Designed miniproteins, single chains, continued (3). Designs and how they scored, part 32

Each design is a single chain, and the fold is of that chain. pLDDT is the mean over its residues in the fold that is shown.

## One batch from the design tools (miniprotein)

Design m9084
Fold by ESMFold2-Fast:
Order: C-alpha cells, then structure tokens, then sequence
Structure m9084 (fold): chain A 87 residues (1-87)
C-alpha cells in the first residue's frame, strides 16, 4: 500500500519539473488508473489548480488539468479549463 503512495508522490515531483513531459504524465495516469482513489484524483486536480494559480502561463498545467478532468468524464469542467486558459 505504501509503494503506490510513494509512486504517486514521485510522479507529482517529476510533473513539477517537466509538466509537459508526456512520459511522466503517462506514468502518473497509469498509477492513478490502477490505484487512484477519489482523494488521489482530487489531489491531482488541486496540484494543477495550485500550479495554474501561481503560474497562469504554465500551459502544461492547464493541459494536464483538462486531460485529467476529461479522463474522469467531467467534460464540462474540462471545457471551462481550456476556455479559461485562452483568456
């Protein structure tokens, strides 16, 4: 049980370094898909929202949030994120 929490934490750290790195994003998504609780998905959403708030020009954070919401089938929220990015 501890191993997956460490893997999620490690991938969060990598996303902070290279938010546009598709391989890091793919690894993170794979772990979330297999073992992500509702809390883990919410932490991921909060991470991207916090990053956007601190750096509104961080396009990787905007795309990451939108893709995460799309995976969760929260399509209306994903559309709002993409529209907000264009402002």
Amino acid sequence: SGDYQKQLSDNFSLLNINPNDISTWDDYFEILKKVGSEEDFQKAIDLFKDRIKKNPNDTGAWYGLAKLLEYLKRYDEAKKVLKEMEK
Scores: mean pLDDT 74

Design m9085
Fold by ESMFold2-Fast:
Structure m9085 (fold): chain A 100 residues (1-100)
Amino acid sequence: SDEVLDRYLALLERVLKQIEENKPSDGTLHPETGLPVESFFLSVLDLLEELVKKNNGRFSRSEAVEALMKRFGLSRATAEAVLDALARLGIVDLKEGRLS
């Protein structure tokens, strides 16, 4: 869903801005996991790095979606939106299947 993607883009841009400006967390929680949003995105990046190591240097989009759903209990639409948000902000390269 474009609305779900837009929501994750806004959340991720906020987290990146907080990190860039060395500001503390605003206490925002990720709705589906109850984790702090910063902790959620860091855990997503850790999972994607695990997939890169497991799969000899890359992950496929479908493997990443399934892994996010399984690890965090996300819906498919949410898992896809998280990946698309990370890709749009240049944090992951979905064509290469790795972190940028």
Scores: mean pLDDT 82

Design m9086
Fold by ESMFold2-Fast:
Structure m9086 (fold): chain A 68 residues (1-68)
Amino acid sequence: SPLQVEYQRLLDEFRGILVQLSQQGRDDLALEGAVRVSRLQEELEAGTPLEEVIERLRKLIEEARKKL
């Protein structure tokens, strides 16, 4: 589905940002981001609508980019 494709794209984008933060020595922020996305994946598994998860993931990406 288009939403599944968008979710995977955003997840890959966020993971890329976490790698970049780690490469910049910001392992604290990379770990925080990894924990936050793990919780979001658990909420998706528990039945949170994919549209809501996508919106929250976009917010995580925006916040993480401000730290680069």
Scores: mean pLDDT 88

Design m9087
Fold by ESMFold2-Fast:
Structure m9087 (fold): chain A 100 residues (1-100)
Amino acid sequence: SLFDRVVDALLRYLTTASTIATQLNNEEALALVDEFAKEVGELVKEYLETGDPEYLVRLKELLERTTAELQKLIKDEAARKKLEELANEVLEEIDRLLES
């Protein structure tokens, strides 16, 4: 389903963000990833319960904010590009679901 594609993209983003934060050994980056995972879980739950597209809009905003904050902590250009590519993939899948 279109929603399963959003979930799969989010899982890839979370896995990569967690790996980057762990490799940085940065408590702020780890806290940002943990907070993002918790908030994603709540927004996904609300969307599944209500069907309200507003929760997908909030998910998009949360992803953009979290990615921007993580980018400030990442010095390695390859890691920054990989995270940005995965964030864009999630945004594309959310936009597809919103247009459907």
Scores: mean pLDDT 90

Design m9088
Fold by ESMFold2-Fast:
Structure m9088 (fold): chain A 81 residues (1-81)
Amino acid sequence: SMSQQAQELIRQISEKLRNFLNATTDEQKRKEAEAIGQLLSQLPPDEQGIVADLLRAFATSLRKVDPVASRYLLEAVDRAE
């Protein structure tokens, strides 16, 4: 079961993910991806693993549409774990 603290962190990750998707420059994409990674690193181990896997799947889906965004998100997730 998720704690209230983990639920709040996941909400913040969702907000940053929306900002990441709305980013128009490579610099903005990198900054939002790094912010997602920083929030991911604060999750408890069990929730961190699940959310990391979901973010990796999402980043992989972006590869054909936005390969730069895909790479930044994958790198940020890998650095968080």
Scores: mean pLDDT 87

Design m9089
Fold by ESMFold2-Fast:
Structure m9089 (fold): chain A 66 residues (1-66)
Amino acid sequence: GPFSHIPMEVIVERLKREFGVSEEIAREVAEAMHAGEYRKAVEILVEKAGVSPEEADRLLVRLALQ
């Protein structure tokens, strides 16, 4: 997927730092991103982490540009 070039641990650390989510939630999001399931990654952040859809989308777009 579009995020396969980014190590999973980097995605996990960024999500924990910026949203304060647990490692379990961060890994679930990172797995969805690596699978190219962008919508699912956003939904997990919104439903399980209380992040707004706009904030989730902004971070995921920025990660893709690294």
Scores: mean pLDDT 78

Design m9090
Fold by ESMFold2-Fast:
Structure m9090 (fold): chain A 84 residues (1-84)
Amino acid sequence: KVEEKIREAIESLEEAKEYSKTDTRESAIKYTGSMILAIGEILEAKLIAKKEKSPLAKKLDEILELMGKGTPLEEIIERLKELL
C-alpha cells in the first residue's frame, strides 16, 4: 500500500512536469493541482510507513524536505523511484 501511494505520487509529479512545458494559465492551474496531489500522496505514504514502522517514513520525510527547498522535479521523481 505504501508502494501504491509512492507510484501515485510519481504519476502526479510526471503530470506536473508535462504541464510545466507551456506558459498558459490552464497549464499553471493543472501544474499546481498535480503538485498538491503529489504532496498529499507522499504524506499518505509517510503515514502508512510510520504505522508499519518502515524505514521508508524517514526517506519520505527527506523527499518532502527537498520538495520544500525547490529541488528539481526530475530529482524528486528519481528519489521516489529508488524507494520502489
Scores: mean pLDDT 85

Design m9091
Fold by ESMFold2-Fast:
Structure m9091 (fold): chain A 95 residues (1-95)
Amino acid sequence: ELEKLIEEVLKLVAEITGQPLEAIRERMERNLAKALERAKEAGKKLNEVELAELRVQSILGPVTELIRQGGEIPEEAVKRLEEIAEKIEELRKKA
């Protein structure tokens, strides 16, 4: 379930930015590595749901930058991102 949600976010960001899926994945991996480093410095042990949240957050940076540069975001993509965020929150609530 979580892996599917993460993959859906990657695809949406690729569509929004017009970049190849592989480019978005590489950006996510770099951002995730930095986020994990910060969590480790804080002495925090992440569970699977928390790790999934970090992966999603690591993708949002490029989207935010695109908006700031006057990029166009489809309304359906915004709605989809909200739906995914709600599903992750439900999974976190059950953990």
Scores: mean pLDDT 70

Design m9092
Fold by ESMFold2-Fast:
Structure m9092 (fold): chain A 100 residues (1-100)
Amino acid sequence: SPLEEIRRLVDEALKYADEALKGNIKEALQKIVEAMRRAAEVASKLDTPEAKHISGLAREAVELAERALKESPENQKKLVEGIKTALERIRAEVDRLLAE
């Protein structure tokens, strides 16, 4: 299922967000960008309003992570917390659709 693939990619990105807080923050942020770009692509191929919304949220998470990559180390840690919150929102939306 495309929704199950998006769910797996979001879980992978959340794992990298937790790893970013423990060290190697730039590599973890790059992995979040890769996972969320893939999630947005999968969602964009689904012709539903709900999938379009998820695609938009995934693209927003990519923009946050790309901005974090250009910030100071002190600001990167604060931005990772915001990225984690955005990823948790995407997970909740995907879980809602999988329950329907």
Scores: mean pLDDT 86

Design m9093
Fold by ESMFold2-Fast:
Structure m9093 (fold): chain A 96 residues (1-96)
Amino acid sequence: SIGNKYLNKLIKDFSSLLKKIINEVINYGKTQPSKEFILKATQAKVRMLGERTEVILKIKQNPNVSEVQKKKGIKEIDKLHEEANKKIDEIVKKAE
């Protein structure tokens, strides 16, 4: 259905964006001092939280997505966000 295509695209785009943000932090940490690196990691977590909020709002506001698919999609978005935060925390811990 159109709603399922929309939901799947939002989840895929969000996953890709989180991977890009994580890779930017990893690459930054290779060349930057620890203080600047930690600040970059903190900013990345704030950005990921904002992106999560926006994607969940888009899912909730689309009438072509069923309530069951909305709940499933939001759970997948939350899982991706939690995994991304954990990766940032692991990267920061290795830099200490």
Scores: mean pLDDT 87

Design m9094
Fold by ESMFold2-Fast:
Structure m9094 (fold): chain A 98 residues (1-98)
Amino acid sequence: MPKEAGEGASLAGRKGLEGGILAGSPRGATAAAIAGTGGGAGGMVYSKRGDREKAKEEAERGGRSAARAAERGGPNAEEARRLAEEGGRLAAEGALKG
């Protein structure tokens, strides 16, 4: 069902936002949330087409982009990057499930 992919996209956005907030940068938080959510959404699209490998790749790519955005946020950038990467992983799992 597309529910799992949507849940993953939402969770990736939330983890990106949390990472950006920890980095102490509102701009970093917004960029990370957008990148995480975008990757999850891409994963959902490919999952609906039955291309699970591309769905996973797009979700993971979003997570990596969110991690880079969070990293630019300043203090606690390492923890922010880790949370954004976790969001991407969760989005990839959601995309694979449906």
Scores: mean pLDDT 59

Design m9095
Fold by ESMFold2-Fast:
Structure m9095 (fold): chain A 75 residues (1-75)
Amino acid sequence: MEGREANLLATAREQAGEETAEKAREALANATSEESAEAAAKEVRETALAGGASKIMADGIGTGVLTLARERIAA
């Protein structure tokens, strides 16, 4: 889990800047339900777009956050 989270945060930072990486990290730390995971993933995706990521990269980062948050909740 930690390695995949680190890779996601590195991708977010490289493609969309430090703010997007921080939002992704907070989303993964604070998601405790399916609803909160979906809301957090949406916020990270929007932050990535604002940070200059392409739509494909922003969608990928958002999906990565959602997937890891769901796995963390299920663990």
Scores: mean pLDDT 80

Design m9096
Fold by ESMFold2-Fast:
Structure m9096 (fold): chain A 116 residues (1-116)
Amino acid sequence: APVTYRVTKDGVTVTVTAPSPELGEKARRLAQLLADRLAPLSKEVGNISVGVRLEGDKATVGVAADNPVSKETARRIAEAIKRALEEAGVKELHVVSDQPEILEAARELGLKAERG
Protein backbone atom coordinates (compact mmCIF):
# COMPACT_ATOMS: atom_id res chain seq x y z
CA ALA A 1 0.00 0.00 0.00
CA PRO A 2 1.27 3.56 -0.67
CA VAL A 3 2.76 5.48 2.26
CA THR A 4 2.46 9.27 2.62
CA TYR A 5 4.59 11.56 4.81
CA ARG A 6 3.64 15.16 5.51
CA VAL A 7 5.97 17.73 7.08
CA THR A 8 5.06 21.36 7.85
CA LYS A 9 7.77 23.90 8.71
CA ASP A 10 7.07 27.64 8.88
CA GLY A 11 5.03 28.45 5.74
CA VAL A 12 6.03 25.23 3.92
CA THR A 13 3.99 22.01 3.64
CA VAL A 14 5.63 19.01 1.95
CA THR A 15 3.80 15.76 1.19
CA VAL A 16 5.78 12.78 -0.16
CA THR A 17 4.00 9.64 -1.34
CA ALA A 18 5.96 6.41 -1.85
CA PRO A 19 4.45 3.36 -3.60
CA SER A 20 5.28 0.99 -0.70
CA PRO A 21 6.16 1.04 3.04
CA GLU A 22 9.70 -0.18 2.20
CA LEU A 23 10.37 3.29 0.71
CA GLY A 24 8.81 5.01 3.74
CA GLU A 25 12.09 6.08 5.39
CA LYS A 26 13.30 7.56 2.09
CA ALA A 27 9.99 9.46 1.71
CA ARG A 28 10.16 10.74 5.32
CA ARG A 29 13.74 12.00 4.89
CA LEU A 30 12.89 13.66 1.57
CA ALA A 31 9.83 15.42 3.09
CA GLN A 32 11.94 16.77 5.98
CA LEU A 33 14.80 17.81 3.68
CA LEU A 34 12.49 19.74 1.33
CA ALA A 35 10.69 21.44 4.24
CA ASP A 36 14.02 22.49 5.79
CA ARG A 37 15.43 23.84 2.50
CA LEU A 38 12.25 25.70 1.44
CA ALA A 39 11.27 27.16 4.85
CA PRO A 40 13.46 30.33 4.48
CA LEU A 41 11.77 31.10 1.13
CA SER A 42 8.27 31.13 2.68
CA LYS A 43 9.06 34.58 4.15
CA GLU A 44 9.21 35.98 0.61
CA VAL A 45 6.30 34.15 -1.11
CA GLY A 46 3.98 33.15 1.76
CA ASN A 47 2.84 29.56 1.97
CA ILE A 48 4.62 27.02 -0.27
CA SER A 49 3.08 23.59 -0.91
CA VAL A 50 5.10 20.75 -2.43
CA GLY A 51 3.66 17.35 -3.31
CA VAL A 52 6.03 14.57 -4.41
CA ARG A 53 4.95 11.24 -5.89
CA LEU A 54 7.81 8.70 -6.04
CA GLU A 55 7.63 5.99 -8.72
CA GLY A 56 10.87 3.97 -8.84
CA ASP A 57 13.63 6.23 -10.20
CA LYS A 58 11.01 8.76 -11.38
CA ALA A 59 9.23 11.51 -9.45
CA THR A 60 6.46 14.02 -10.12
CA VAL A 61 6.66 17.20 -8.03
CA GLY A 62 3.78 19.65 -7.75
CA VAL A 63 4.72 23.13 -6.49
CA ALA A 64 2.31 25.90 -5.43
CA ALA A 65 2.90 29.24 -3.75
CA ASP A 66 0.30 31.67 -2.37
CA ASN A 67 1.93 34.67 -4.10
CA PRO A 68 3.65 35.13 -7.47
CA VAL A 69 7.35 34.27 -7.12
CA SER A 70 10.29 36.30 -8.42
CA LYS A 71 12.68 34.68 -10.91
CA GLU A 72 15.37 34.50 -8.20
CA THR A 73 13.03 32.80 -5.68
CA ALA A 74 11.73 30.44 -8.42
CA ARG A 75 15.34 29.47 -9.23
CA ARG A 76 16.05 28.76 -5.53
CA ILE A 77 12.89 26.62 -5.25
CA ALA A 78 13.67 24.64 -8.43
CA GLU A 79 17.33 24.09 -7.41
CA ALA A 80 16.34 22.91 -3.91
CA ILE A 81 13.80 20.45 -5.35
CA LYS A 82 16.21 19.12 -8.01
CA ARG A 83 19.05 18.64 -5.50
CA ALA A 84 16.88 16.94 -2.86
CA LEU A 85 15.35 14.49 -5.35
CA GLU A 86 18.73 13.71 -6.98
CA GLU A 87 20.10 13.00 -3.46
CA ALA A 88 17.12 10.62 -3.03
CA GLY A 89 18.18 8.73 -6.21
CA VAL A 90 15.57 10.17 -8.60
CA LYS A 91 16.80 10.11 -12.22
CA GLU A 92 13.70 11.47 -13.99
CA LEU A 93 11.99 14.50 -12.44
CA HIS A 94 8.77 16.08 -13.73
CA VAL A 95 7.72 19.45 -12.26
CA VAL A 96 4.09 20.66 -12.24
CA SER A 97 3.20 24.23 -11.22
CA ASP A 98 0.82 27.08 -12.00
CA GLN A 99 3.72 29.56 -11.53
CA PRO A 100 5.38 30.47 -14.88
CA GLU A 101 8.66 31.46 -13.18
CA ILE A 102 8.94 28.04 -11.47
CA LEU A 103 8.28 26.25 -14.78
CA GLU A 104 10.93 28.41 -16.52
CA ALA A 105 13.50 27.76 -13.75
CA ALA A 106 12.82 23.99 -13.89
CA ARG A 107 13.30 23.96 -17.69
CA GLU A 108 16.58 25.91 -17.38
CA LEU A 109 17.77 23.12 -15.03
CA GLY A 110 16.97 20.51 -17.72
CA LEU A 111 13.79 19.24 -16.05
CA LYS A 112 10.46 18.41 -17.65
CA ALA A 113 7.97 21.08 -16.57
CA GLU A 114 4.27 21.56 -17.28
CA ARG A 115 1.37 23.66 -16.07
CA GLY A 116 -1.06 21.78 -13.78
Scores: mean pLDDT 86

Design m9097
Fold by ESMFold2-Fast:
Structure m9097 (fold): chain A 85 residues (1-85)
Amino acid sequence: SEALALFQEAQAALAAGDDAAARRHYLEAGRLLLREVEKLSEEEAELALAALDHYVDALIARRRGDEAAAAEHRAKAEELGKQLE
């Protein structure tokens, strides 16, 4: 799976301290997975991608020890997720 390969590359980059590469690979994997969801409208896909972007930023911030930034990004992701309901 291309998405699985990108996810593994993201985890390797995160472990190596390359947060920019980790972010790119996580987001690309998420975009591929969302393309396989037949029930998403264009607007729902856009909101899901925006929520994913914030979840990835929260993961990276947490790894850096920035718990405040991680909490802020997580809250924004959850806010965007509520718009999908």
Scores: mean pLDDT 81

Design m9098
Fold by ESMFold2-Fast:
Structure m9098 (fold): chain A 75 residues (1-75)
Amino acid sequence: MAAVDQLLEGFRGIDGREPDEEEVESIIKVIRLAPENVAATAGVSPERVAQIQALADSLVEALRKRYEEWKKKKE
């Protein structure tokens, strides 16, 4: 959970405000691009790519769950 908490802290920036839906989707796109960029890089092992993909998927899932919880509280 440390990686998710650190990323959320980054999303909130100096303002400390929670990201909106567009910001969350943009961040998810960036997270998903990371394993794709690594996979496109020559010399990276398939096992390392799989580890990065698994971490990215876990982070995206955790972020979506936290955003849904936040949104549900505001609805």
Scores: mean pLDDT 69

Design m9099
Fold by ESMFold2-Fast:
Structure m9099 (fold): chain A 74 residues (1-74)
Amino acid sequence: MSDIDDALARISRSVEILERMSRGVRRLSTLSGDEFDRGYRELVEQVRRDYSDNPLAEELLIKRVEEAVRRARE
């Protein structure tokens, strides 16, 4: 019944996921060719693990990773 406690727990989890994604995107921006393909696959698999119980969120986050990587390489 403490909606605040539930919200804080969800925020903490989201921050952790975003931090991991941010590090992954930064790493990918320095890679090319086969190294990029491997790193990209690893990051996508990590998103799948983090959101395995929510396929819609999983798909949306994968799309965001693709956009972030594209911008970082520009």
Scores: mean pLDDT 71

Design m9100
Fold by ESMFold2-Fast:
Structure m9100 (fold): chain A 72 residues (1-72)
Amino acid sequence: MGEIVYETDTTAVVRFDRPLTDEEIEAILGRVNPFDADLIFSEDRTTITVYARTLPAGVMAERVISAVESVR
C-alpha cells in the first residue's frame, strides 16, 4: 500500500510498505506523463518524490498509488 507522507502544492512524497517491483515502476511510468510531473525514485525503491507541473502534487501522488494498486 502507498501512503502520502509529505504534500505541498508542488511536491509530494509517497512511501510504500515494500520495494516497488519493475512491473509496478512500469505501471507508474505508463500512467504519469513526464509533462505532468517529474518522479524521483529512492535507491531502495520504497519512496517516490513527485515534482508536479500541471496539477497539484497530491493529485499526481494519488495517480502513482493507483498505478501501483492496479498491478498488485
Scores: mean pLDDT 81

Design m9101
Fold by ESMFold2-Fast:
Structure m9101 (fold): chain A 100 residues (1-100)
Amino acid sequence: FEKELEEGVKKVMELLGISRELARSILTGEVNPNATDEEIKRLEEWFENNDEKAKEVEELAKEIHLKYAEKLLKEGKITKEELAEMYEKLGRPELAEKYK
């Protein structure tokens, strides 16, 4: 998993011009308490003005986020219920049902 996360982080940093920590938070879905207001504002404006690249980043984040959540489940750091909730939030209730 770490190699895939590293490649994703690098790609997101290149596309968005953000910090490594914020890129990691986007891909893993974890809250980054050290994200600056300036970085968050730039992200919001960038997504509003770059539809094609925004879609690419969203697709990459979705894929990496799901792999990270599955890794956390295997490590016992999240429950099946929490993984199901994540799938529901991503609009994939059929995947959520698999972890009930």
Scores: mean pLDDT 69

Design m9102
Fold by ESMFold2-Fast:
Structure m9102 (fold): chain A 95 residues (1-95)
Amino acid sequence: KVPTGLLGQFKGFVGNFKKIIETAGKEENRPDLTKKMIELLDQALLAVENGDFDKALEYLEKLRELAKTLPQDVRDVILRQIDNLIRFVNYLKSL
């Protein structure tokens, strides 16, 4: 099980990333893509809450692939956020 403090921190990162995705989606007028990205992010969070870090990494990799369809400026910001979440999940898995 994930320590409560670390889970809270991960949830905070996910919440901030959702805001970034929603803002980018409005600017790019891609609501279907935004919805799919948020669904994958929610699935990754649920996997972390359940202690299934390998499944969380799988969802984050799917999110990364989906993000490559975005324009460069938005894509670079989104990919950095995904990489930060992947790093955090790998840290949790190492505990």
Scores: mean pLDDT 84

Design m9103
Fold by ESMFold2-Fast:
Structure m9103 (fold): chain A 92 residues (1-92)
Amino acid sequence: MELFEEILKNNTEEELEEKSKEFKEKLEELVEFLKENKDKPKEEQEKLLKKWEEEHGKEFEENLLATRVLLKLGKGEAAKEALELLRKVSAE
């Protein structure tokens, strides 16, 4: 809750929505990246994921936090779309 309140104090709803759009875009890129590499050996896939996380992980995590804050507020169309994408990727 303290982290949630701190994010709200330092960001407007518009800024959070923009970060959620960036999160959705990067999530779509990650999903596509995983699809393109699905035929690679497991060890190679894990290595590629680690590299992606090193290059984009911090920014991706910050944008994920903004998305989570908007979802808790029941706001953010981009945040809802990102959640729906995550659900589809996790569905059988």
Scores: mean pLDDT 75

Design m9104
Fold by ESMFold2-Fast:
Structure m9104 (fold): chain A 81 residues (1-81)
Amino acid sequence: MRPLSEEEIRLAEEATPKSGKEAARIVAQAILHSIPADGSVDMPPVADALDVMARALAEVRGIPVSRAREMLRALRKKEES
């Protein structure tokens, strides 16, 4: 939706781990908690840890998943720039 502010990027950087091992840990935690059957659990831990991490970040921060995804994407772009 709306572009992220620098503050939101910093918040995501501090809360969201950048290493693969931390991402894997978040994915494992999400799976371990038995995702509710109400949602089509599209949690491919071997295919898209980034999506799972976005959902975990949204839950931890109490923000929409769409927002968390934008924050993670912004962090990746900033890392490459």
Scores: mean pLDDT 54

Design m9105
Fold by ESMFold2-Fast:
Structure m9105 (fold): chain A 87 residues (1-87)
Amino acid sequence: SMEQIKKFREKLQELADEFRKKAEEVINDPSLTKEERIEQIKKIADEFLKKAEEVAKEYNLPDDIREQYLADLKELTDEMIKKIEEA
């Protein structure tokens, strides 16, 4: 249904926004080394991948939407790691 698809996309957007916020907090933490920041980003990414899989299962939506979200999250993760490495 259109409502289920809309709610699912809203949930995925919320997860993406939470991921970015947590990642930026790690990037801006002066107490962490570059290696520790990268490790934390990877852990956060793993947590959000699991959350996205759970949301996808609950809404029983097409795999292509799930795969697109996972690709987007991977791109965000790589971007955050690059920011840490270049800082």
Scores: mean pLDDT 77

Design m9106
Fold by ESMFold2-Fast:
Structure m9106 (fold): chain A 79 residues (1-79)
Amino acid sequence: SDAEIQAIINEFMAQVQALAQQLLATESDQARLDAVLQQMQQIVDDFYTAAVVNKASVAEVQALARQALAQIQQLLAQA
């Protein structure tokens, strides 16, 4: 359902925001911070395109959200 998809997207966005806030609190190099935040935004944009623009199913949106979070976590581990 649209409500179920929206709930998954809202949870994903809340998790991304929490990770971004943690990065902002811990990263002191402004150029590195800006570069990592731009890469995080690209991952979010790619997720939104696949999930919403391409009309993914509930199961596909769940899988896409998990994949996008894993990509962001890997990015942050290498930052």
Scores: mean pLDDT 86

Design m9107
Fold by ESMFold2-Fast:
Structure m9107 (fold): chain A 55 residues (1-55)
Amino acid sequence: MSPEEIRLELLKLLFEIMKGASEFIAERTGGNPEDIAAAKELDEEIKKLEEKIEE
């Protein structure tokens, strides 16, 4: 298993956690765009690693 594969699995888990936390924060604060942006950044990181693994 490559380091990228391990990182991908961890980032996927982190993304799910971040997404849940972002939704919770949005519910409390009325939709924080910063949290939405952070979740998208993590999704982009995951895609980059996935591409590297598939290469």
Scores: mean pLDDT 68

Design m9108
Fold by ESMFold2-Fast:
Structure m9108 (fold): chain A 88 residues (1-88)
Amino acid sequence: SEILEELKKLVGEEVFNSVKKYLENPEKLSEEEKELFRVLFETSDSEKAKVLSALMLRDKELLEKLLKEITNEELKKLIEKVIKELEK
């Protein structure tokens, strides 16, 4: 996906790969890993990580919520593009 490649460039490869690992293999997550995943979303140094997770999950409701909270203009544009694709 073009949008996933753009997102990878915006958030960086390490953040992208970390979130992808947690989303692709939930059955392999330890309790510690589940807590780290939760903390990643609850404690915000990481608008980018929250946006990446919502975009990878294709969660329209979460993306619409994040549009109201996020101040980064490049991330907003990317979220808006995905929401429009999900409406088709």
Scores: mean pLDDT 62

Design m9109
Fold by ESMFold2-Fast:
Structure m9109 (fold): chain A 80 residues (1-80)
Amino acid sequence: SEEKEKVIELLKEFADKLYEKTGDERIRHDYEITIEKINEAKTPEEILKIVNSFLDYVKQKYPEFKEEVDKLKAEIEKII
């Protein structure tokens, strides 16, 4: 779906930026698992749950990204 592709693109841009700033290979790995789960998801609710799980983990590990995470969550919710 176009919505799914757009969500993946937004997450990729965010993950790339996060990796550039942190060098955290675990975040990159967790991102790759997250996009696999999104591709297998069958409902908008499943996609949102997967996205929120990843972004909440990032926010907990890197509180300095809280505002960027919250903005991204709001943007993704508007797409779905």
Scores: mean pLDDT 86

Design m9110
Fold by ESMFold2-Fast:
Structure m9110 (fold): chain A 68 residues (1-68)
Amino acid sequence: MKPLSIKEVQELLTRLGLLERATGVYDEALRAALREFQAGHGLPVTGVLDDATQAALVALAQTLGLLR
């Protein structure tokens, strides 16, 4: 399956209160939100959507009932 799109990641981070809005652009606000998420979840703080960061976002979204 294809990984989450940038906009879907931004929408999830917005629902978590880590990002103000989803712009569809990989900007500094998204990088800052990713670093905050990574720090809070014990992941390397890179600001990059690596496999571990994507897996953690999907798992959290499923746990919160935001995804199937």
Scores: mean pLDDT 76

Design m9111
Fold by ESMFold2-Fast:
Formats: structure tokens, C-alpha cells, sequence
Structure m9111 (fold): chain A 112 residues (1-112)
């Protein structure tokens, strides 16, 4: 899982991200839900690094799209933006589960 997240991060930085990367991140998300606490923390830290790179790339693509006049280049930029927004949506899913897991840990401390 960590090596897959790191490979996707590198692909986002290089501008070669694909729809397959979104599928891989969704599969990692399902595994993350059931991961032990130690593994989940490491996965979440890797996802935070990926999310920062995705957000930076989205901002750059939006700026490029606003200046681009060629229709075929605009379609390619829109395709890349759609994929990155898919990764951003998965990243939000990780953040929600992280909050739920922390609240459950706090609840267990209150009961004992």
C-alpha cells in the first residue's frame, strides 16, 4: 500500500496520472478502513503527502486551462483535472475515516 501511494504521488508530480491510479487509491481506501492502527497512521501520513501534491497540481492545471486556447489541449487538461479531482475525493474519504477512528479511540478511553 505505501509503495503504491508513493508511485501515484510521483505520477501526479510528473503529470502522467491515469484513471487506474484512482482505482488503486479506492482499493487502498477499502484496505485502510480495516487496517490496524499502526499501519493506518502510516497510510494516512502517505495520503496527506499525496493530497498536498494533488492540490498543487490541480491549481496549476486550472491556471493552464484558463490560458489555453487550443481545443485539443483544453480537453487533455480537463481529462487530467478530472482524474486529479477523483484522487482528491478519495483523499477526503481517508480524512473522514481518520476522524471516525480518532473519535472511537477517545470513546474507548472514556469507558475505561
Amino acid sequence: MLEEIERIEERVRNGDVSEEDVKIMNEIFLKYIESPPDEAEKIYEAVLRLTKVVDDRIAKLIAQLQKEKDEEKRKELQRQLSILMGLQAVGLGFAVIHVVRKKEEERKKELE
Scores: mean pLDDT 83

Design m9112
Fold by ESMFold2-Fast:
Structure m9112 (fold): chain A 85 residues (1-85)
Amino acid sequence: SKEELEEKGEKVAEEDTKILAEELVKKGLSEEEAELIASSIIRPAAKKMTEAMLNKEPVSHEKVVNEGFEEGKKEAEEKLEKLKA
């Protein structure tokens, strides 16, 4: 069901965000900063993947996920640079 797909996608995004945030904390970021940056990377990718699945399009899901990840990564890098300044 649509609700089941959204719930599963949300749980995966939460797990991935937690893992990435833990890595960022090990690099010297605060827990709050790490979670903010990690979510900025993971959430756009998860959203685009869910939309592709709901639309049942013959479009490459890999391309949609990669675009979301690259967009989120760029946003996170910009936020990280501001924190270092």
Scores: mean pLDDT 70

Design m9113
Fold by ESMFold2-Fast:
Structure m9113 (fold): chain A 91 residues (1-91)
Amino acid sequence: ITDAILEESDAAVANLEKWKATDPEAYEAFLEEVRRREAELKAFAEANPDDALGIQLETARALAEVAERLGAPKLAAAYRERAAELEAERA
């Protein structure tokens, strides 16, 4: 993780606060979607405890999606790159 990604993380937090102020309904819907995805990831990990690569891959994909929606495209790209590496390892 680079300083540019850290700066983007700070910007994402600021974007969340702006989003909550400008469209609280969409913000709450987003949080509910995040909670749902977290529960899905936990269920996948519990069902597939021996698939360490699969768990890491699904986690990286989920984090990339969340980062992109929060306006952190560099952080999202880093998670997508990690997902591609994990996909190659599973092949």
Scores: mean pLDDT 74

Design m9114
Fold by ESMFold2-Fast:
Structure m9114 (fold): chain A 81 residues (1-81)
Amino acid sequence: MEKANELIEKADKLESEGKFDEAARYYQEAGNIYLKEGKFDEAAKVYERAADLYRKAGKDVQASLAYMNAAIAKKIAEKEK
């Protein structure tokens, strides 16, 4: 399985190239991995980044779903303190 940090590096490069939709997908996959690993703060950050990039790509539904995932991850992180 690819590690979350490898997906983030790919997303960072794609974002710098203006490939916002592809970058958002890799950030979202990284967020999913962080959630499975219990790294809720990291998951929230990459989901928010994915949401912002989906919005820039005109993918409003995908952006909304990524924002929801970020909000859920933040809420879990807050409960764990």
Scores: mean pLDDT 83

Design m9115
Fold by ESMFold2-Fast:
Structure m9115 (fold): chain A 67 residues (1-67)
Amino acid sequence: VEVSDEDMRRLQQAVLLTIIKTKGSVKLEELYEETSWSKATVNRLVDELLAEGRVEREGDTIRPVKK
């Protein structure tokens, strides 16, 4: 059964942000490998973080943005 979508989204975004901030910048392929999530899931979460202004994307490279 699914718990709150908001809680799930927050947890997944927090995991990705932690990885990105720890590395300073990271390739999308590394995010796939470190999370073990599907490419579709990682791409969706990255797009959400981009829309929220939390990360930037240049080609396959994702880097953190301050709030």
Scores: mean pLDDT 76

Design m9116
Fold by ESMFold2-Fast:
Structure m9116 (fold): chain A 61 residues (1-61)
Amino acid sequence: EVESIKEQLKEQLGEELPEEVAKRIIELAERGVDLEVADEITLLIAEGDFEGVKKLLEEVE
């Protein structure tokens, strides 16, 4: 659900994610990151593009 970005991130974290990426995603979700960034991360995870997720997380930091 797009409006429930945090719920989507939690679901993705329950799937196959590198530990460091999972920690950063939880942190961003808790901080209320911009919806556009959260959506992009969720899409990259769904596509299995963890390298893209890492790059996006690096830009947000």
Scores: mean pLDDT 61

Design m9117
Fold by ESMFold2-Fast:
Structure m9117 (fold): chain A 114 residues (1-114)
Amino acid sequence: SKVLELLEKMMKLVEENLSGPAKEKALEYLRKAKEAVERGDAKSAVRYISKATDIAVEELVRQGKYDAALEVLRIGREAIMAIMREHELDRDGVLEAIGAALRIIGEILDLELK
């Protein structure tokens, strides 16, 4: 699964670049996202990916690791888009996934303007 590959890439970036409670929390949400994908729970997977991305980006930006933050944002966007292509979502799930992807695109643009 492309989604599972992208989640493993984000887990690796989190393991290499974060420490302490932020690392533990981000990895917790990524593991929950992986479990949700494996169950076919696309809506929960989108939510967990969004939460993990937010936690990781906030901590990476706090540390001044802008390149790693951009990579996490790119992977999170790609994972949400892959879920929309590979899994069935109801209307509310589609809107939530689109909203999450657009928010991540906005965060990428904000970081690139620094």
Scores: mean pLDDT 88

